# Designed miniproteins, single chains, continued (2), part 30

Each design is a single chain, and the fold is of that chain. pLDDT is the mean over its residues in the fold that is shown.

## One batch from the design tools (miniprotein)

Design m5073
Fold by ESMFold2-Fast:
Structure m5073 (fold): chain A 85 residues (1-85)
Amino acid sequence: MEKAFEALQKLLDELVKAGRITPEEAERILEEFKKYYPLAPDRVRDMAVGALEGAAKDPTASLDEKEAVLRTVIRTLKSAAEVNK
């Protein structure tokens, strides 16, 4: 959980510094992650952690790729949480 939050926070901070998203939008994304992450199945949470850490640590990843990974992870967590029945 903490490692996933750290990776997400680093990606959000990088996107805010690049002017791609606002600090307010970054806070909303972080709150959605905090809301949906614990509701998602284990396999989806493991995938989310791996994807976020991979993007945060990849020195060859562009800002476009990092933003795409972040948005895909949030969308996947939200969908998995909503279909959890």
Scores: mean pLDDT 79

Design m5074
Fold by ESMFold2-Fast:
Structure m5074 (fold): chain A 62 residues (1-62)
Amino acid sequence: MKEKLRAAADRLREMAEKAYKEGNFDVAIRLYELAAELYRQAGDEDHANEVEKELERIKKER
């Protein structure tokens, strides 16, 4: 289960980065939020914290 959650979080993070590069900031923010939640559920606090820091940076810029 945790391996599948981490894989899903990785994919959501990739989709968030793509949305951000395309200028879809609202979509990117939502996808980063979901990725962080899945990383936390997988027990991957390091990646969850990294994504949350990226998310806060994006929110402050917008």
Scores: mean pLDDT 81

Design m5075
Fold by ESMFold2-Fast:
Structure m5075 (fold): chain A 58 residues (1-58)
Amino acid sequence: SELEVRVLNYLIEHGPATAEEIAERLGVSVETAKRVLDRLQARGLVRYDPETGRYYLA
């Protein structure tokens, strides 16, 4: 999806980021950002660090 591509590009350009940071940058709700990140994580494209709350490229 277009949102998945935008999230991946954000992480490529800016490095590890919270769902809140991604949501603000992309102009979407945090809930929408989390749904996209969950799909990317399920596909093995991103990982989550619970210590920092940040998503990053796998």
Scores: mean pLDDT 87

Design m5076
Fold by ESMFold2-Fast:
Structure m5076 (fold): chain A 60 residues (1-60)
Amino acid sequence: MLTPEEEELGRRIAALLRQGNHSPQLWEAMRLYSEAVETPDPEERRELLRRAQELVDSLE
């Protein structure tokens, strides 16, 4: 059900949480990721994942 790219982003978010990152940016990334994997709209899913990835990239 999840693509390899979506699984990798989920792992990156989980890794940041395990490292003790509880920033508002990480919470927003988690929210966007959750919405993306639940949306039936491929265009909305892509945009939500892009935004989540940008937030995760800013935290690394």
Scores: mean pLDDT 80

Design m5077
Fold by ESMFold2-Fast:
Structure m5077 (fold): chain A 70 residues (1-70)
Amino acid sequence: LSEELKKEIEMAVYLLQAAVDLAVARSRGDEEKSKLLEETIDKLIEAMKAGDVETAKQVYEEGRKKLEEL
């Protein structure tokens, strides 16, 4: 795999994981986690549009940390 493709896959995996977590939070009626995950997904999409894997990773890690504090 090329380095470019590896970065695209990494960003896609972060987005997919956040989307799965959002679906679970919504199914449980967890409004605070749902809102946080929606914000995280929006930021991940912007990072993906920019091709910025480092920003995508930071956004994902920050979102996960905030989820653990809820």
Scores: mean pLDDT 84

Design m5078
Fold by ESMFold2-Fast:
Structure m5078 (fold): chain A 68 residues (1-68)
Amino acid sequence: MSAEEEAKKKYQQEVAKLIGEALREIGDAIQEELDRLKRGEITQEEADERLKQKSEEVVKKLKEFEKS
Protein backbone atom coordinates (compact mmCIF):
# COMPACT_ATOMS: atom_id res chain seq x y z
CA MET A 1 0.00 0.00 0.00
CA SER A 2 1.36 3.44 -0.92
CA ALA A 3 1.85 6.20 1.66
CA GLU A 4 -0.64 8.33 -0.31
CA GLU A 5 -3.31 5.58 -0.17
CA GLU A 6 -2.74 5.10 3.58
CA ALA A 7 -2.99 8.87 4.23
CA LYS A 8 -6.26 8.98 2.22
CA LYS A 9 -7.77 6.20 4.37
CA LYS A 10 -6.79 7.99 7.59
CA TYR A 11 -8.30 11.24 6.28
CA GLN A 12 -11.55 9.44 5.35
CA GLN A 13 -11.75 7.90 8.85
CA GLU A 14 -11.19 11.31 10.51
CA VAL A 15 -13.84 12.94 8.27
CA ALA A 16 -16.31 10.10 9.02
CA LYS A 17 -15.69 10.57 12.77
CA LEU A 18 -16.25 14.35 12.57
CA ILE A 19 -19.42 13.91 10.48
CA GLY A 20 -20.66 11.30 12.98
CA GLU A 21 -20.01 13.67 15.90
CA ALA A 22 -21.70 16.57 14.04
CA LEU A 23 -24.77 14.43 13.27
CA ARG A 24 -25.02 13.35 16.94
CA GLU A 25 -24.78 16.99 18.11
CA ILE A 26 -27.51 18.07 15.65
CA GLY A 27 -29.66 15.04 16.54
CA ASP A 28 -29.37 15.79 20.27
CA ALA A 29 -30.23 19.47 19.66
CA ILE A 30 -33.28 18.52 17.53
CA GLN A 31 -34.53 16.10 20.22
CA GLU A 32 -34.01 18.67 23.00
CA GLU A 33 -35.89 21.43 21.12
CA LEU A 34 -38.69 19.02 20.13
CA ASP A 35 -39.06 17.98 23.78
CA ARG A 36 -39.20 21.65 24.85
CA LEU A 37 -41.71 22.45 22.11
CA LYS A 38 -43.87 19.44 23.11
CA ARG A 39 -43.88 20.67 26.74
CA GLY A 40 -44.87 24.20 25.61
CA GLU A 41 -41.65 25.70 27.06
CA ILE A 42 -40.73 27.38 23.75
CA THR A 43 -42.47 28.43 20.54
CA GLN A 44 -41.95 26.84 17.11
CA GLU A 45 -40.12 30.03 16.05
CA GLU A 46 -37.72 29.79 19.03
CA ALA A 47 -37.08 26.09 18.29
CA ASP A 48 -36.34 26.90 14.61
CA GLU A 49 -33.95 29.72 15.60
CA ARG A 50 -32.05 27.51 18.08
CA LEU A 51 -31.72 24.68 15.55
CA LYS A 52 -30.52 27.18 12.91
CA GLN A 53 -27.86 28.50 15.32
CA LYS A 54 -26.73 24.94 16.18
CA SER A 55 -26.53 24.00 12.48
CA GLU A 56 -24.43 27.13 11.74
CA GLU A 57 -22.13 26.27 14.69
CA VAL A 58 -21.60 22.71 13.38
CA VAL A 59 -21.00 23.94 9.79
CA LYS A 60 -18.43 26.47 11.08
CA LYS A 61 -16.65 23.69 13.03
CA LEU A 62 -16.47 21.50 9.89
CA LYS A 63 -15.20 24.41 7.74
CA GLU A 64 -12.46 25.14 10.31
CA PHE A 65 -11.35 21.49 10.02
CA GLU A 66 -11.11 21.81 6.20
CA LYS A 67 -8.87 24.90 6.58
CA SER A 68 -6.53 23.10 8.99
Scores: mean pLDDT 77

Design m5079
Fold by ESMFold2-Fast:
Structure m5079 (fold): chain A 68 residues (1-68)
Amino acid sequence: MSHDYLVTLRPGHEDRYRDVGAAIGRLGGVGVRRLADRNGFIARSPLNDAQVAAIAALPAVASIDRVV
């Protein structure tokens, strides 16, 4: 089942956007879009709990939330 996820970056980690976007893609994220107005990304993917936890564990990531 596909869900959209909001990934929010920690303040001061804007230079990590490419690294975080690439990590989401490697973990199964598709349609990853940078949100200029929210310091983060939206990602559509069939992410499981372990993949969500792996993204949340990235140093530049403040939170990851399912939007559906």
Scores: mean pLDDT 71

Design m5081
Fold by ESMFold2-Fast:
Formats: structure tokens, C-alpha cells, sequence
Structure m5081 (fold): chain A 60 residues (1-60)
């Protein structure tokens, strides 16, 4: 799915940071995505991951 694809890309990019930063980024994103999915707001979950991917790319 698109969600799985974006999540994998986010994890791969986040793991380029130091271990502590990578763990924090992944945990934070997982919490927010899970909250949005529980509310049935899959479109917002996708948008959040897209923004997260852009942010981690800028941090590299």
C-alpha cells in the first residue's frame, strides 16, 4: 500500500541519523500515524508521512 511504501521510505531516511535521533523520529511518527489511522483519517496519515520524509531529507 501507499502507506507501507511511505513508512518504509521514512524509516530508511530516519536511520541515516544517529541512533538516538532515528529512534525518536520513528517513535514520534509511529504515534501520530497510528492516532490518525485509528480516527479513520488515512489521508492525513499519508500527508504527515510525506511531510516527515521532506523534513528528514532537509536534515540530511
Amino acid sequence: SELEKLWKEFEELASKFDKDTAEELIREAKEIVEKLLKKGDEEKALEYLKLGIDSVKEGL
Scores: mean pLDDT 82

Design m5082
Fold by ESMFold2-Fast:
Structure m5082 (fold): chain A 63 residues (1-63)
Amino acid sequence: MELNVEVSQTIQEALRQGLSDEEIRQRLEEVLKKHLSEEEARKLADSIVTMIRQGREESRRRR
C-alpha cells in the first residue's frame, strides 16, 4: 500500500502547486520507479497525468 500512498500524495501536492503536466509526470515517474521498472513507471505516469489533466481542466472551469 505504500506505493498507492506515495502516488496519492504526489498527485495531491502537484495539483495544489499547479504543476505542469510535464512536472507531474516527472514526479510520478520518480515515485513509481521505486516500485516498478523504468518502463512500467513511465507508462503508468503517462496514464495518471492524462487523468490529472482532465480533472484539472474540470476543476479550473468550475471554480
Scores: mean pLDDT 74

Design m5083
Fold by ESMFold2-Fast:
Structure m5083 (fold): chain A 93 residues (1-93)
Amino acid sequence: MDEKQREEAQRKLEEAARAVEAGDLERGRRLAEEAARIAGMDERKIEEARAVVAAAAVARDPELLARIAPALEEVERAGDEEAARRLLLEAAE
């Protein structure tokens, strides 16, 4: 991966984090997905990038966090990272 692609991907991830902090969850998710694509990541890693942005969004919304917390604890206890990732993505939308 060239240094220019890495810089662009990192810049978009930083923009995604700022968008989530501003409450723009859709923009945050879009920017994170774009960053993963620029970095040459496969669909699995793109979904992981989206899940990170979704987790940050959920953490900033106390009502949403309270609503999904029991389900998150259950999937975390089961060690089902894929279910946890899906739950966070669905909650952020």
Scores: mean pLDDT 68

Design m5084
Fold by ESMFold2-Fast:
Structure m5084 (fold): chain A 55 residues (1-55)
Amino acid sequence: SPERIAKLEKEIEELEKQIAELEKKDPNDPIVLASKTVLLAARDFLERLLEKLKA
């Protein structure tokens, strides 16, 4: 579905923005590290889902 693809691409873009903001913070902060790990995993999951929808 083109609508689902567009929504997914937007969600990935928002996650990338959040990751970029965290990269500006203290890289040794445990909360920053945990948050970045979760967001990276979420982005990877959505990117894989997007690839399947484009196949």
Scores: mean pLDDT 84

Design m5085
Fold by ESMFold2-Fast:
Structure m5085 (fold): chain A 79 residues (1-79)
Amino acid sequence: MMEEEVRRLIEEARERARAMAEAALAAGLGEQALAALERAIEEAEALAADPSASEAMREMARGAAETARELAEELRALL
């Protein structure tokens, strides 16, 4: 169940993040969205490397960092 919950949360986060990125671009906030994604990547990478964090938290952090990197790359290409 924990495994399914983590996957579901990551999928929902991906959908929401993509919708937010598209909305930010349409509103002319693409640079602000990119800066926020870059901060999210740094935080997620720090959590993924934290040996005191649980395995589940590190897995979520790795997934979040990869998703944020993909969105940042897409936004950068559109700016």
Scores: mean pLDDT 75

Design m5086
Fold by ESMFold2-Fast:
Structure m5086 (fold): chain A 58 residues (1-58)
Amino acid sequence: MLVKAIKDYTAKNSAELSFKKGDILEVLAELGDHWLVVKNLKTGEVGIVPKEYVEEIE
């Protein structure tokens, strides 16, 4: 499943991923109700991101 960042996010710890609005992220897993494990398709980086910062596109 692909999601698109709807706003910029700055990681607050080493497990989190920073991203910019418009970045396309591949969802690898869900961590509870608020977090996703994703891969940034532009950078190849993997980390956790808040669900509220992304929208599903496919």
Scores: mean pLDDT 83

Design m5087
Fold by ESMFold2-Fast:
Structure m5087 (fold): chain A 69 residues (1-69)
Amino acid sequence: SAADEAEEAAAAKALPPKVYELEAELKEALENRDGEKALELAEEIGRLLGILTEESLENFKKNLEKWLK
């Protein structure tokens, strides 16, 4: 069905395998409170998804600073 094909294509485009690996590493970096590595991983994920903006990076940095508090 057209709806099923569209959902499959959207999922493949939104979450390539490398993004899933980087997301797992990001969770580990956050649990280890490695803010520097977490920021680098978030930037790579954002770039691969094509959603990397200065605003999204600043929001992540603010959340990271609050998390490390």
Scores: mean pLDDT 68

Design m5088
Fold by ESMFold2-Fast:
Structure m5088 (fold): chain A 56 residues (1-56)
Amino acid sequence: APKYNPELLELAKNPSDEKIEALARRLMEELGLPESALPGLIAQIRKDVALIQSEL
């Protein structure tokens, strides 16, 4: 099994604020979360990406 989520791995290899925000917004819509959840989702994705980058 892959050690990392494929979408997060791609973001770690080719980081982009636009792609991070797009992923966060997609998760927000898919899960039916309010816009107030967006900053938290972006922060979590950035932390996950940074962790993956530290292991590459």
Scores: mean pLDDT 77

Design m5089
Fold by ESMFold2-Fast:
Structure m5089 (fold): chain A 70 residues (1-70)
Amino acid sequence: SGAAASRAAADAAAGGLGSGGSAAKMYENQKGSTTEEGRKANLEGAKLAAQGGDSATGAEKGRKGAEASE
């Protein structure tokens, strides 16, 4: 669901960049997903990791991902 995708993106951003690599691992896991939600989370997570983000920004981006159709 969109909520799962948004949470994955937010979690990747919040923990990954500060940890120095955990975001990359999360994105790789999502990349292996066969679901559209996994692909969407991977794209948002990758953007957040590349540009830098925090838990608040990650949560907002993930929330917007879930609201794609609003």
Scores: mean pLDDT 52

Design m5090
Fold by ESMFold2-Fast:
Structure m5090 (fold): chain A 73 residues (1-73)
Amino acid sequence: SSELEKLRKEVEEAKKRLEEAIAAGDAEATSQAGRELSRKIEELMSVASEEEKKKLKEELDQQDRLAVRALAR
């Protein structure tokens, strides 16, 4: 659906912002981008099929771990 495509795009944009914030060493931006990514994941999970949810979790777990590690430094 168009909602699913929109949410996927928003998740990809949030991932990009998180990666840029981590690369810049900006803890505040990393925290903000991580929260935004989490919100977009929750939105996508609410409309995604069970099969799509599994694929999305696998892809997003790596980004979440990177954000946590960056904030712990």
Scores: mean pLDDT 74

Design m5091
Fold by ESMFold2-Fast:
Structure m5091 (fold): chain A 66 residues (1-66)
Amino acid sequence: SAYIEKAEAYVKKAEELLKKGDYEGAKEELKKAEEYAIRAVVLEGDYAGAEEVGKRIKEVLKKIEE
């Protein structure tokens, strides 16, 4: 799925920014990842891919927010 591939790329960017201590940048990239995961569900019916990406987004957000 092109939308899931984009979402995964944004999660990876967020993880790299988090590793560098850029919490705001990481959060912005996670928001983009979430938007692409939503598009994967709405436009492609890719619920499984979106669920996997959503789980990764939550893991990174917990590291940023507590």
Scores: mean pLDDT 83

Design m5092
Fold by ESMFold2-Fast:
Structure m5092 (fold): chain A 75 residues (1-75)
Amino acid sequence: FEEEIKKDPNNADAYLKLGRYYLLQGDYEKAVEYFKKAIELDPNNADAYFTLAQAYDAMGDKEKAEEAIKKAREL
């Protein structure tokens, strides 16, 4: 995943995959960071907002999780 970003730093899909990787490892802060980067590069990616909501929910930030879910559903 990091190798994909180094080869193509504007690849939103690579950041989304890296975020999912950290989400699976339980590193929710890094997952949020990479999902936000994916959204920055592709702001209409509903999957990135949905997975961002999952990371926030896992961190106990219910309000931010609900905001991210709402954004995903609007796309």
Scores: mean pLDDT 78

Design m5093
Fold by ESMFold2-Fast:
Structure m5093 (fold): chain A 57 residues (1-57)
Amino acid sequence: DALVAELRARAEAAAASGDLEAQFAVGVEAARAAAETAEPPVPQEEVDAAVAEARAA
């Protein structure tokens, strides 16, 4: 779907705009909040591991 591709491209363009640190921080915060409010709740250990992996890459 062209619309889905456009949204994905915009997210990547925003990440490439040079605001990576701010965008990464916002993404991490949103992911943690979503994990805590999920039913069943996602273990914080799993979220932390994913964040560490993304940072290490």
Scores: mean pLDDT 65

Design m5094
Fold by ESMFold2-Fast:
Structure m5094 (fold): chain A 59 residues (1-59)
Amino acid sequence: GSVRQSMLKAIDAGDVETAYLLASLRFGDEVGEEIKRLIEAGRTEEAKALLDQKLEEHR
């Protein structure tokens, strides 16, 4: 399945641990930590925007 789809589902579900793990494995710990912080702060749309930005940079 799509890595992007799995990450988006984790973010939408508030599954912080899965979102952190997938983002860290794909983009590095700094991105994983930022996505985790955004989700924990309720800034879910910003977490998705960061994910899309990083996917474009790594395409």
Scores: mean pLDDT 82

Design m5095
Fold by ESMFold2-Fast:
Structure m5095 (fold): chain A 79 residues (1-79)
Amino acid sequence: MKKVTEEDARAIEEAALAVPGTVAVRVTISDDETMANALVGGEDRESAERAVKAAREQAKKLGIETGVAGLPADRLRLP
């Protein structure tokens, strides 16, 4: 299985951030380096869904398994 690198995680983050209406992105590499997890916040549901799609497409191009979740910004509350 391909190991996820910091460059791979950055590419996924940048793909999501490039989507208009994306407010925030957080990408975390799993401890075993087998997958990346991304949380994306959008201005609305549609923006969040586009950002999730962009992140997943980038991960697919890199041959990486991902968990990707998107939320409208009004529901995105970070500690």
Scores: mean pLDDT 74

Design m5096
Fold by ESMFold2-Fast:
Structure m5096 (fold): chain A 57 residues (1-57)
Amino acid sequence: ALPAGTTVRQRTFTSTLPDGVTITVTYDLYESDDMTQDEIDAAARRAAANAKIERKV
């Protein structure tokens, strides 16, 4: 179960590889209303690093 005040936000990151293939990464960011901006930024970076990468060919 998520703590009270936790909000889930969905974010998307897109990058183009040297071969012209586009990678789209979608990840969920879990935020608490008592988190600092630094903690939110750290959580976002961590979520992006653990996100699934879908390669479109």
Scores: mean pLDDT 60

Design m5097
Fold by ESMFold2-Fast:
Structure m5097 (fold): chain A 61 residues (1-61)
Amino acid sequence: MERRLAVAVRDYVGEGEGELSLKKGDVVEVLEVLDEDLVHARSLATGEEGEVPRSALEEIE
């Protein structure tokens, strides 16, 4: 199982306690791909974890 870094390509505001809010340019660690459209990620800026849409992220490779 490989872990990847991704960058937020846009601002994303999580509306729930289990959702992660991001600003464009924030770097996250992708912890788990939950669905085709959703990942569980950790923000490297805040250390917080939560669900974000895959469309809000671009993988850094």
Scores: mean pLDDT 76

Design m5098
Fold by ESMFold2-Fast:
Parts: C-alpha cells; structure tokens; sequence
Structure m5098 (fold): chain A 61 residues (1-61)
C-alpha cells in the first residue's frame, strides 16, 4: 500500500507509521498494528492517534 511505501521511504515518519497501524487494526491484525503504533510513539510519544489506537489494539488481544 502507499502507507507501506511511505514507511519504507522514511521509517521514522510517525504519521506514516500510525497510518500503517490503522490499516492493520482495520484488518484485525492486532499484533502488527501494535508494532507500528509502538514505533510511532518511540519517535513521537505525544501522538494521540497512535496512543489511543495502541490501547484499542491491545484490548483486542
């Protein structure tokens, strides 16, 4: 997907990492979603979308 290409081009873009996480969350691939949200939060700990979606994904495990 275009989001995966964005992460490949800049693996330190928290917005692209969060977007890829959201795609995995929608597909119910919770472990993959968690990994991408955690990477986004390592770069930007104040990313509200990544933090909220990380909690949502963890609740589904």
Amino acid sequence: SIFEEAVKADPNDPAALTAVGEVYLKEKKYEEAIKYYEKALEIDPNNVAAKENLEKAKKEL
Scores: mean pLDDT 78

Design m5099
Fold by ESMFold2-Fast:
Structure m5099 (fold): chain A 87 residues (1-87)
Amino acid sequence: MSEIEELKDKLENPVGPVYSFDLARIYVKLGEALAKEGKIDEAVPYYQKAIDLAQPIYDTTKDEDVKKIIERAKELLKKAGLYELAK
């Protein structure tokens, strides 16, 4: 199966309670996979969902791994914006 199909399966069929941090990581990976296929418009909302989930976790925990997910999603959003301007 494609990476996108595997990531969507993880979102639809979680084995147990999905921790919000793991969900945010899946959203970033799904967005990257979509962007790699040129589906930038589909990727952007996943980056935003990742930030929306990870931000309150980081504000509470100050976990560096959570911060890294937020920073990665923001960097990918900037790259998506530059790509659309280059068209």
Scores: mean pLDDT 74

Design m5100
Fold by ESMFold2-Fast:
Structure m5100 (fold): chain A 57 residues (1-57)
Amino acid sequence: SEKAKKLKEIADKLVQAAVNNDWEEVEKYLEELEKILGKEETEKIKEIVMKRVLESK
């Protein structure tokens, strides 16, 4: 689906930004995800991303 493709692109960029400590881009992509998925789903993605960042250190 069109929506799913867009979500995957945003999620991928969000993870990349977080791993690189580009928090301005992380905030930007979280906001984009929230517009599509709402807060509940976006919070789950944020948790995954934060875990990924912590494990990268």
Scores: mean pLDDT 77

Design m5101
Fold by ESMFold2-Fast:
Structure m5101 (fold): chain A 61 residues (1-61)
Amino acid sequence: DAEVEAALHIIRGVLAEKSGDYKEAAEHYRRAADALAPVDPQTAEIFRKKAEELEKKYKEK
């Protein structure tokens, strides 16, 4: 269930990035990281870092 939830958020995050909506993309990647944290903490950290990078893009530029 958590893995399926994470996969859906990853897909939505990628679609948001393609549309240039970095705020929505970052939010979806954070939700994916939260869902993965208890089952795959290593992959969760990757998506958390992606969200942080995107947050810098829309908050500063």
Scores: mean pLDDT 79

Design m5102
Fold by ESMFold2-Fast:
Structure m5102 (fold): chain A 77 residues (1-77)
Amino acid sequence: SDAVLAVQNVVDKNNLTASQLKQPEVQAKIGEELKKVGITDPENQQRVIDAYINTLNKYGFTPNFEELLEEFEKALK
């Protein structure tokens, strides 16, 4: 998913932790990348961020694409 890659690119470039993903400044940067892949609605942006945080908390490390996709399917419908 382009949305997954958008969040992952921000996390990887800035070496972000799950706790930092809850910070408004960090969420704003992720939101700008999500807008580039067509996710412009703030509620949908927050659901993508929450799904990523939940996946990190569940696995304690960067999950593979299949694991992240499952969490996104739960969060986005």
Scores: mean pLDDT 70

Design m5103
Fold by ESMFold2-Fast:
Structure m5103 (fold): chain A 80 residues (1-80)
Amino acid sequence: MPIDEKEVLEALGNMYRWLGKKAEEQGDYEEAAELYEKAAELFEKAGNLEKAAESYLLAARQYEKLGDEEKARELRERAE
């Protein structure tokens, strides 16, 4: 039985979102942002647009904490 590629992408997205949350809890906002962006891209490829949008918004919040308002804005627009 071939593995469903979309299920694999969604599982990877969940993993990266969890890693992003752990990085955020440690105050590693740059790492958290990168992990949340990767999660969002994986959910987008899996067709889970809701989780992709949530993950882009989480990444945007990290960039806001870093003072990168332009990057935060771009990610918020991508979440819409």
Scores: mean pLDDT 85

Design m5104
Fold by ESMFold2-Fast:
Structure m5104 (fold): chain A 116 residues (1-116)
Amino acid sequence: SLSLEEVLEALAKVSRIGILVAHLKGEEYEIHLPDPATEAGRLAGEAVGRGATEANELIATKSDEELREEIKRLAEELLEKGVVTPEEAEKIAEGDIATIERVQRRLAARLEELVA
């Protein structure tokens, strides 16, 4: 199971992937956060905010091809850290928003457990 630090880093990376994929597809990425009045919501908001800042910098500086390579690299890092399964990593690399959202919700639920 993932530690608090690993969950927060994974939330930042998954949020970055979701924003990059949504940008490339011209689709919306729905971010699911715990209640912002809670410690879990505060920490998740900070991690997601960092991921969004990093995604926006990449969108401003990289080509669509470079963004696709970055998504694949990030999916591989999530797999190496045990955040996602091999099947999920492949779907994320292909830009499956539903899989990205499912992983983000799973990480948010794990964060709530760790700060309870």
Scores: mean pLDDT 87

Design m5105
Fold by ESMFold2-Fast:
Structure m5105 (fold): chain A 74 residues (1-74)
Amino acid sequence: MDAETEKLAKETGSPAVIYQGKKFTSIEEVNTIPENSEVVLVTDAASPSSLKVTSEFRVVLAKKNIKIVEEVNV
C-alpha cells in the first residue's frame, strides 16, 4: 500500500472504503464507486459496530464486482 493511502486510512478510521485517494464512510457513498474498481477497506476488529458496517460494505462491493485489494485494521 502506498504511504498516502495508509495515512488516509489511519486518519479516516473505521468503517471506511478508500478509492483513488478518496474516503467513503456510508453505504450510499460506497454505492457511488464505479463497478469493477479496486478499493482499500478500513476495519476495526475491536469494534462490533464497525465490523457490522464493514460487512454491509462488503455486500455492496461484491454486488458491483469491486475488488478489495487491501484491508487495513485500525
Scores: mean pLDDT 79

Design m5106
Fold by ESMFold2-Fast:
Structure m5106 (fold): chain A 61 residues (1-61)
Amino acid sequence: MEELRRKGEELYEQGLRAREAGNFKEATRHFFRSAQLFSEAGDSEGAREAGLKALESLKQT
């Protein structure tokens, strides 16, 4: 569980970096994968936050 959550956090950070670079397509992919990993780890709040970031990035593509 902790390994999945940590991986989710890594992907969330990659999503933030992609967004800062203006690469919203890559940011969306990273945030979606982050949300999946948080969900698998049982972190419902992390999954929700990452999912919202994915939707925000998708809107900008």
Scores: mean pLDDT 82

Design m5107
Fold by ESMFold2-Fast:
Structure m5107 (fold): chain A 69 residues (1-69)
Amino acid sequence: SAAESRERARRAILEVRPDLSEEEAERIADGVVTLLESGFSEAQIVQYLVTEGGLSEEEARRVVAAARG
C-alpha cells in the first residue's frame, strides 16, 4: 500500500539522515511515494532525494529500494 511504502521510505530516510526531523522525513517520503505512483523513473526519484533530502546517490537508491518493498 502507499501508506506502507511511505513508512518504509520514512524509516530508510531517517536511517541514512538521522539529523532530519520526523516531519521532514515524512514530507520527503510522501514525495517518493507520489513519484513512484506517478510512474517516474528510479533515476528521477534518486535526483529528487539528492536535491530535497540531501542524500547521496547510493543512500537515495537504498531509500527507493525500501519504498518498493
Scores: mean pLDDT 86

Design m5108
Fold by ESMFold2-Fast:
Structure m5108 (fold): chain A 70 residues (1-70)
Amino acid sequence: MSLSLSEEERERLERLEKEAKELLEKLPEEKREEFLREIQAAALELETDLEAALRRLEELVERMRKEVEE
């Protein structure tokens, strides 16, 4: 199954993916694996509740930023 996203939703997802990837590269390995599991769970939710999944990804990106600042 492929997600059919609006242009705005696709741009939002692409921005979140880019930020998440950059932040993951800055995290220590153990934290990276933890956040990857959370991202995978959010990605599964994209198929059932797009808005909730995007919101969860935004929260994950914010948590990763705080971890990187440490």
Scores: mean pLDDT 76

Design m5109
Fold by ESMFold2-Fast:
Structure m5109 (fold): chain A 63 residues (1-63)
Amino acid sequence: SEEQEFYRELAEAARKLGDAFEKQGNYDLAANYYETAHQWYEKAGEPEKAAEYRSRAEQLRAK
């Protein structure tokens, strides 16, 4: 649906910010943006991507 496409775009934007902060070594901000991406991927109906970014956020918080 158009709504699911919109949520996917929000998830992609949050993921890109997470990637940028992870590359800078700012793991706290990266984890926060990956958690945001996780929530939007769930709303977008993409459970595999949602699980991936939830896991990535948890991994970064453990560093």
Scores: mean pLDDT 87

Design m5110
Fold by ESMFold2-Fast:
Structure m5110 (fold): chain A 64 residues (1-64)
Amino acid sequence: SLEKEALKLINEARKALEQGDYDRAIELFRKAYELAEKAGNPQLVDLARSLIAEAERKRKEAEA
């Protein structure tokens, strides 16, 4: 399902964040966001959006 694919991408993105690969994490979270929108799952859309914002904040902190 699209929801399962989005959740797998979220898991991969979290691993990228742990490795300090912020650009990859943001890319994967954005793909998860698109899948969540296609699935029509507002909770998953909100989760993905929050995770994108968190990854973007962490990237800015690392580049400061």
Scores: mean pLDDT 87

Design m5111
Fold by ESMFold2-Fast:
Structure m5111 (fold): chain A 98 residues (1-98)
Amino acid sequence: MAPRREEVVLDLPADATVAEVKRKIAEHFGVKEEEVASLTPLPDDAPVRDGDVFLVRDEKTGRLYAVVLERESDTKFRARVVEVTPLTPEQERKALGL
């Protein structure tokens, strides 16, 4: 199976900033930090909140993954990873008539 990102729990501190979360996601996926985008337009130094969503695109497959932050406790978040784009770049091009 292509490296589909299964549902994975990433432990993050509750005081983590957007920049720190982007770095952790980039490290986990083996991508550049620039490939991780906050769905909510937050500055890098802003604290993350329960329910914040980050998007990461796999450069090799073009697949999009959503990373949803869930508050585990007052001092800890967990990140749930879900694949949200089932189309390959070739399928997207065909759908667009290219």
Scores: mean pLDDT 67

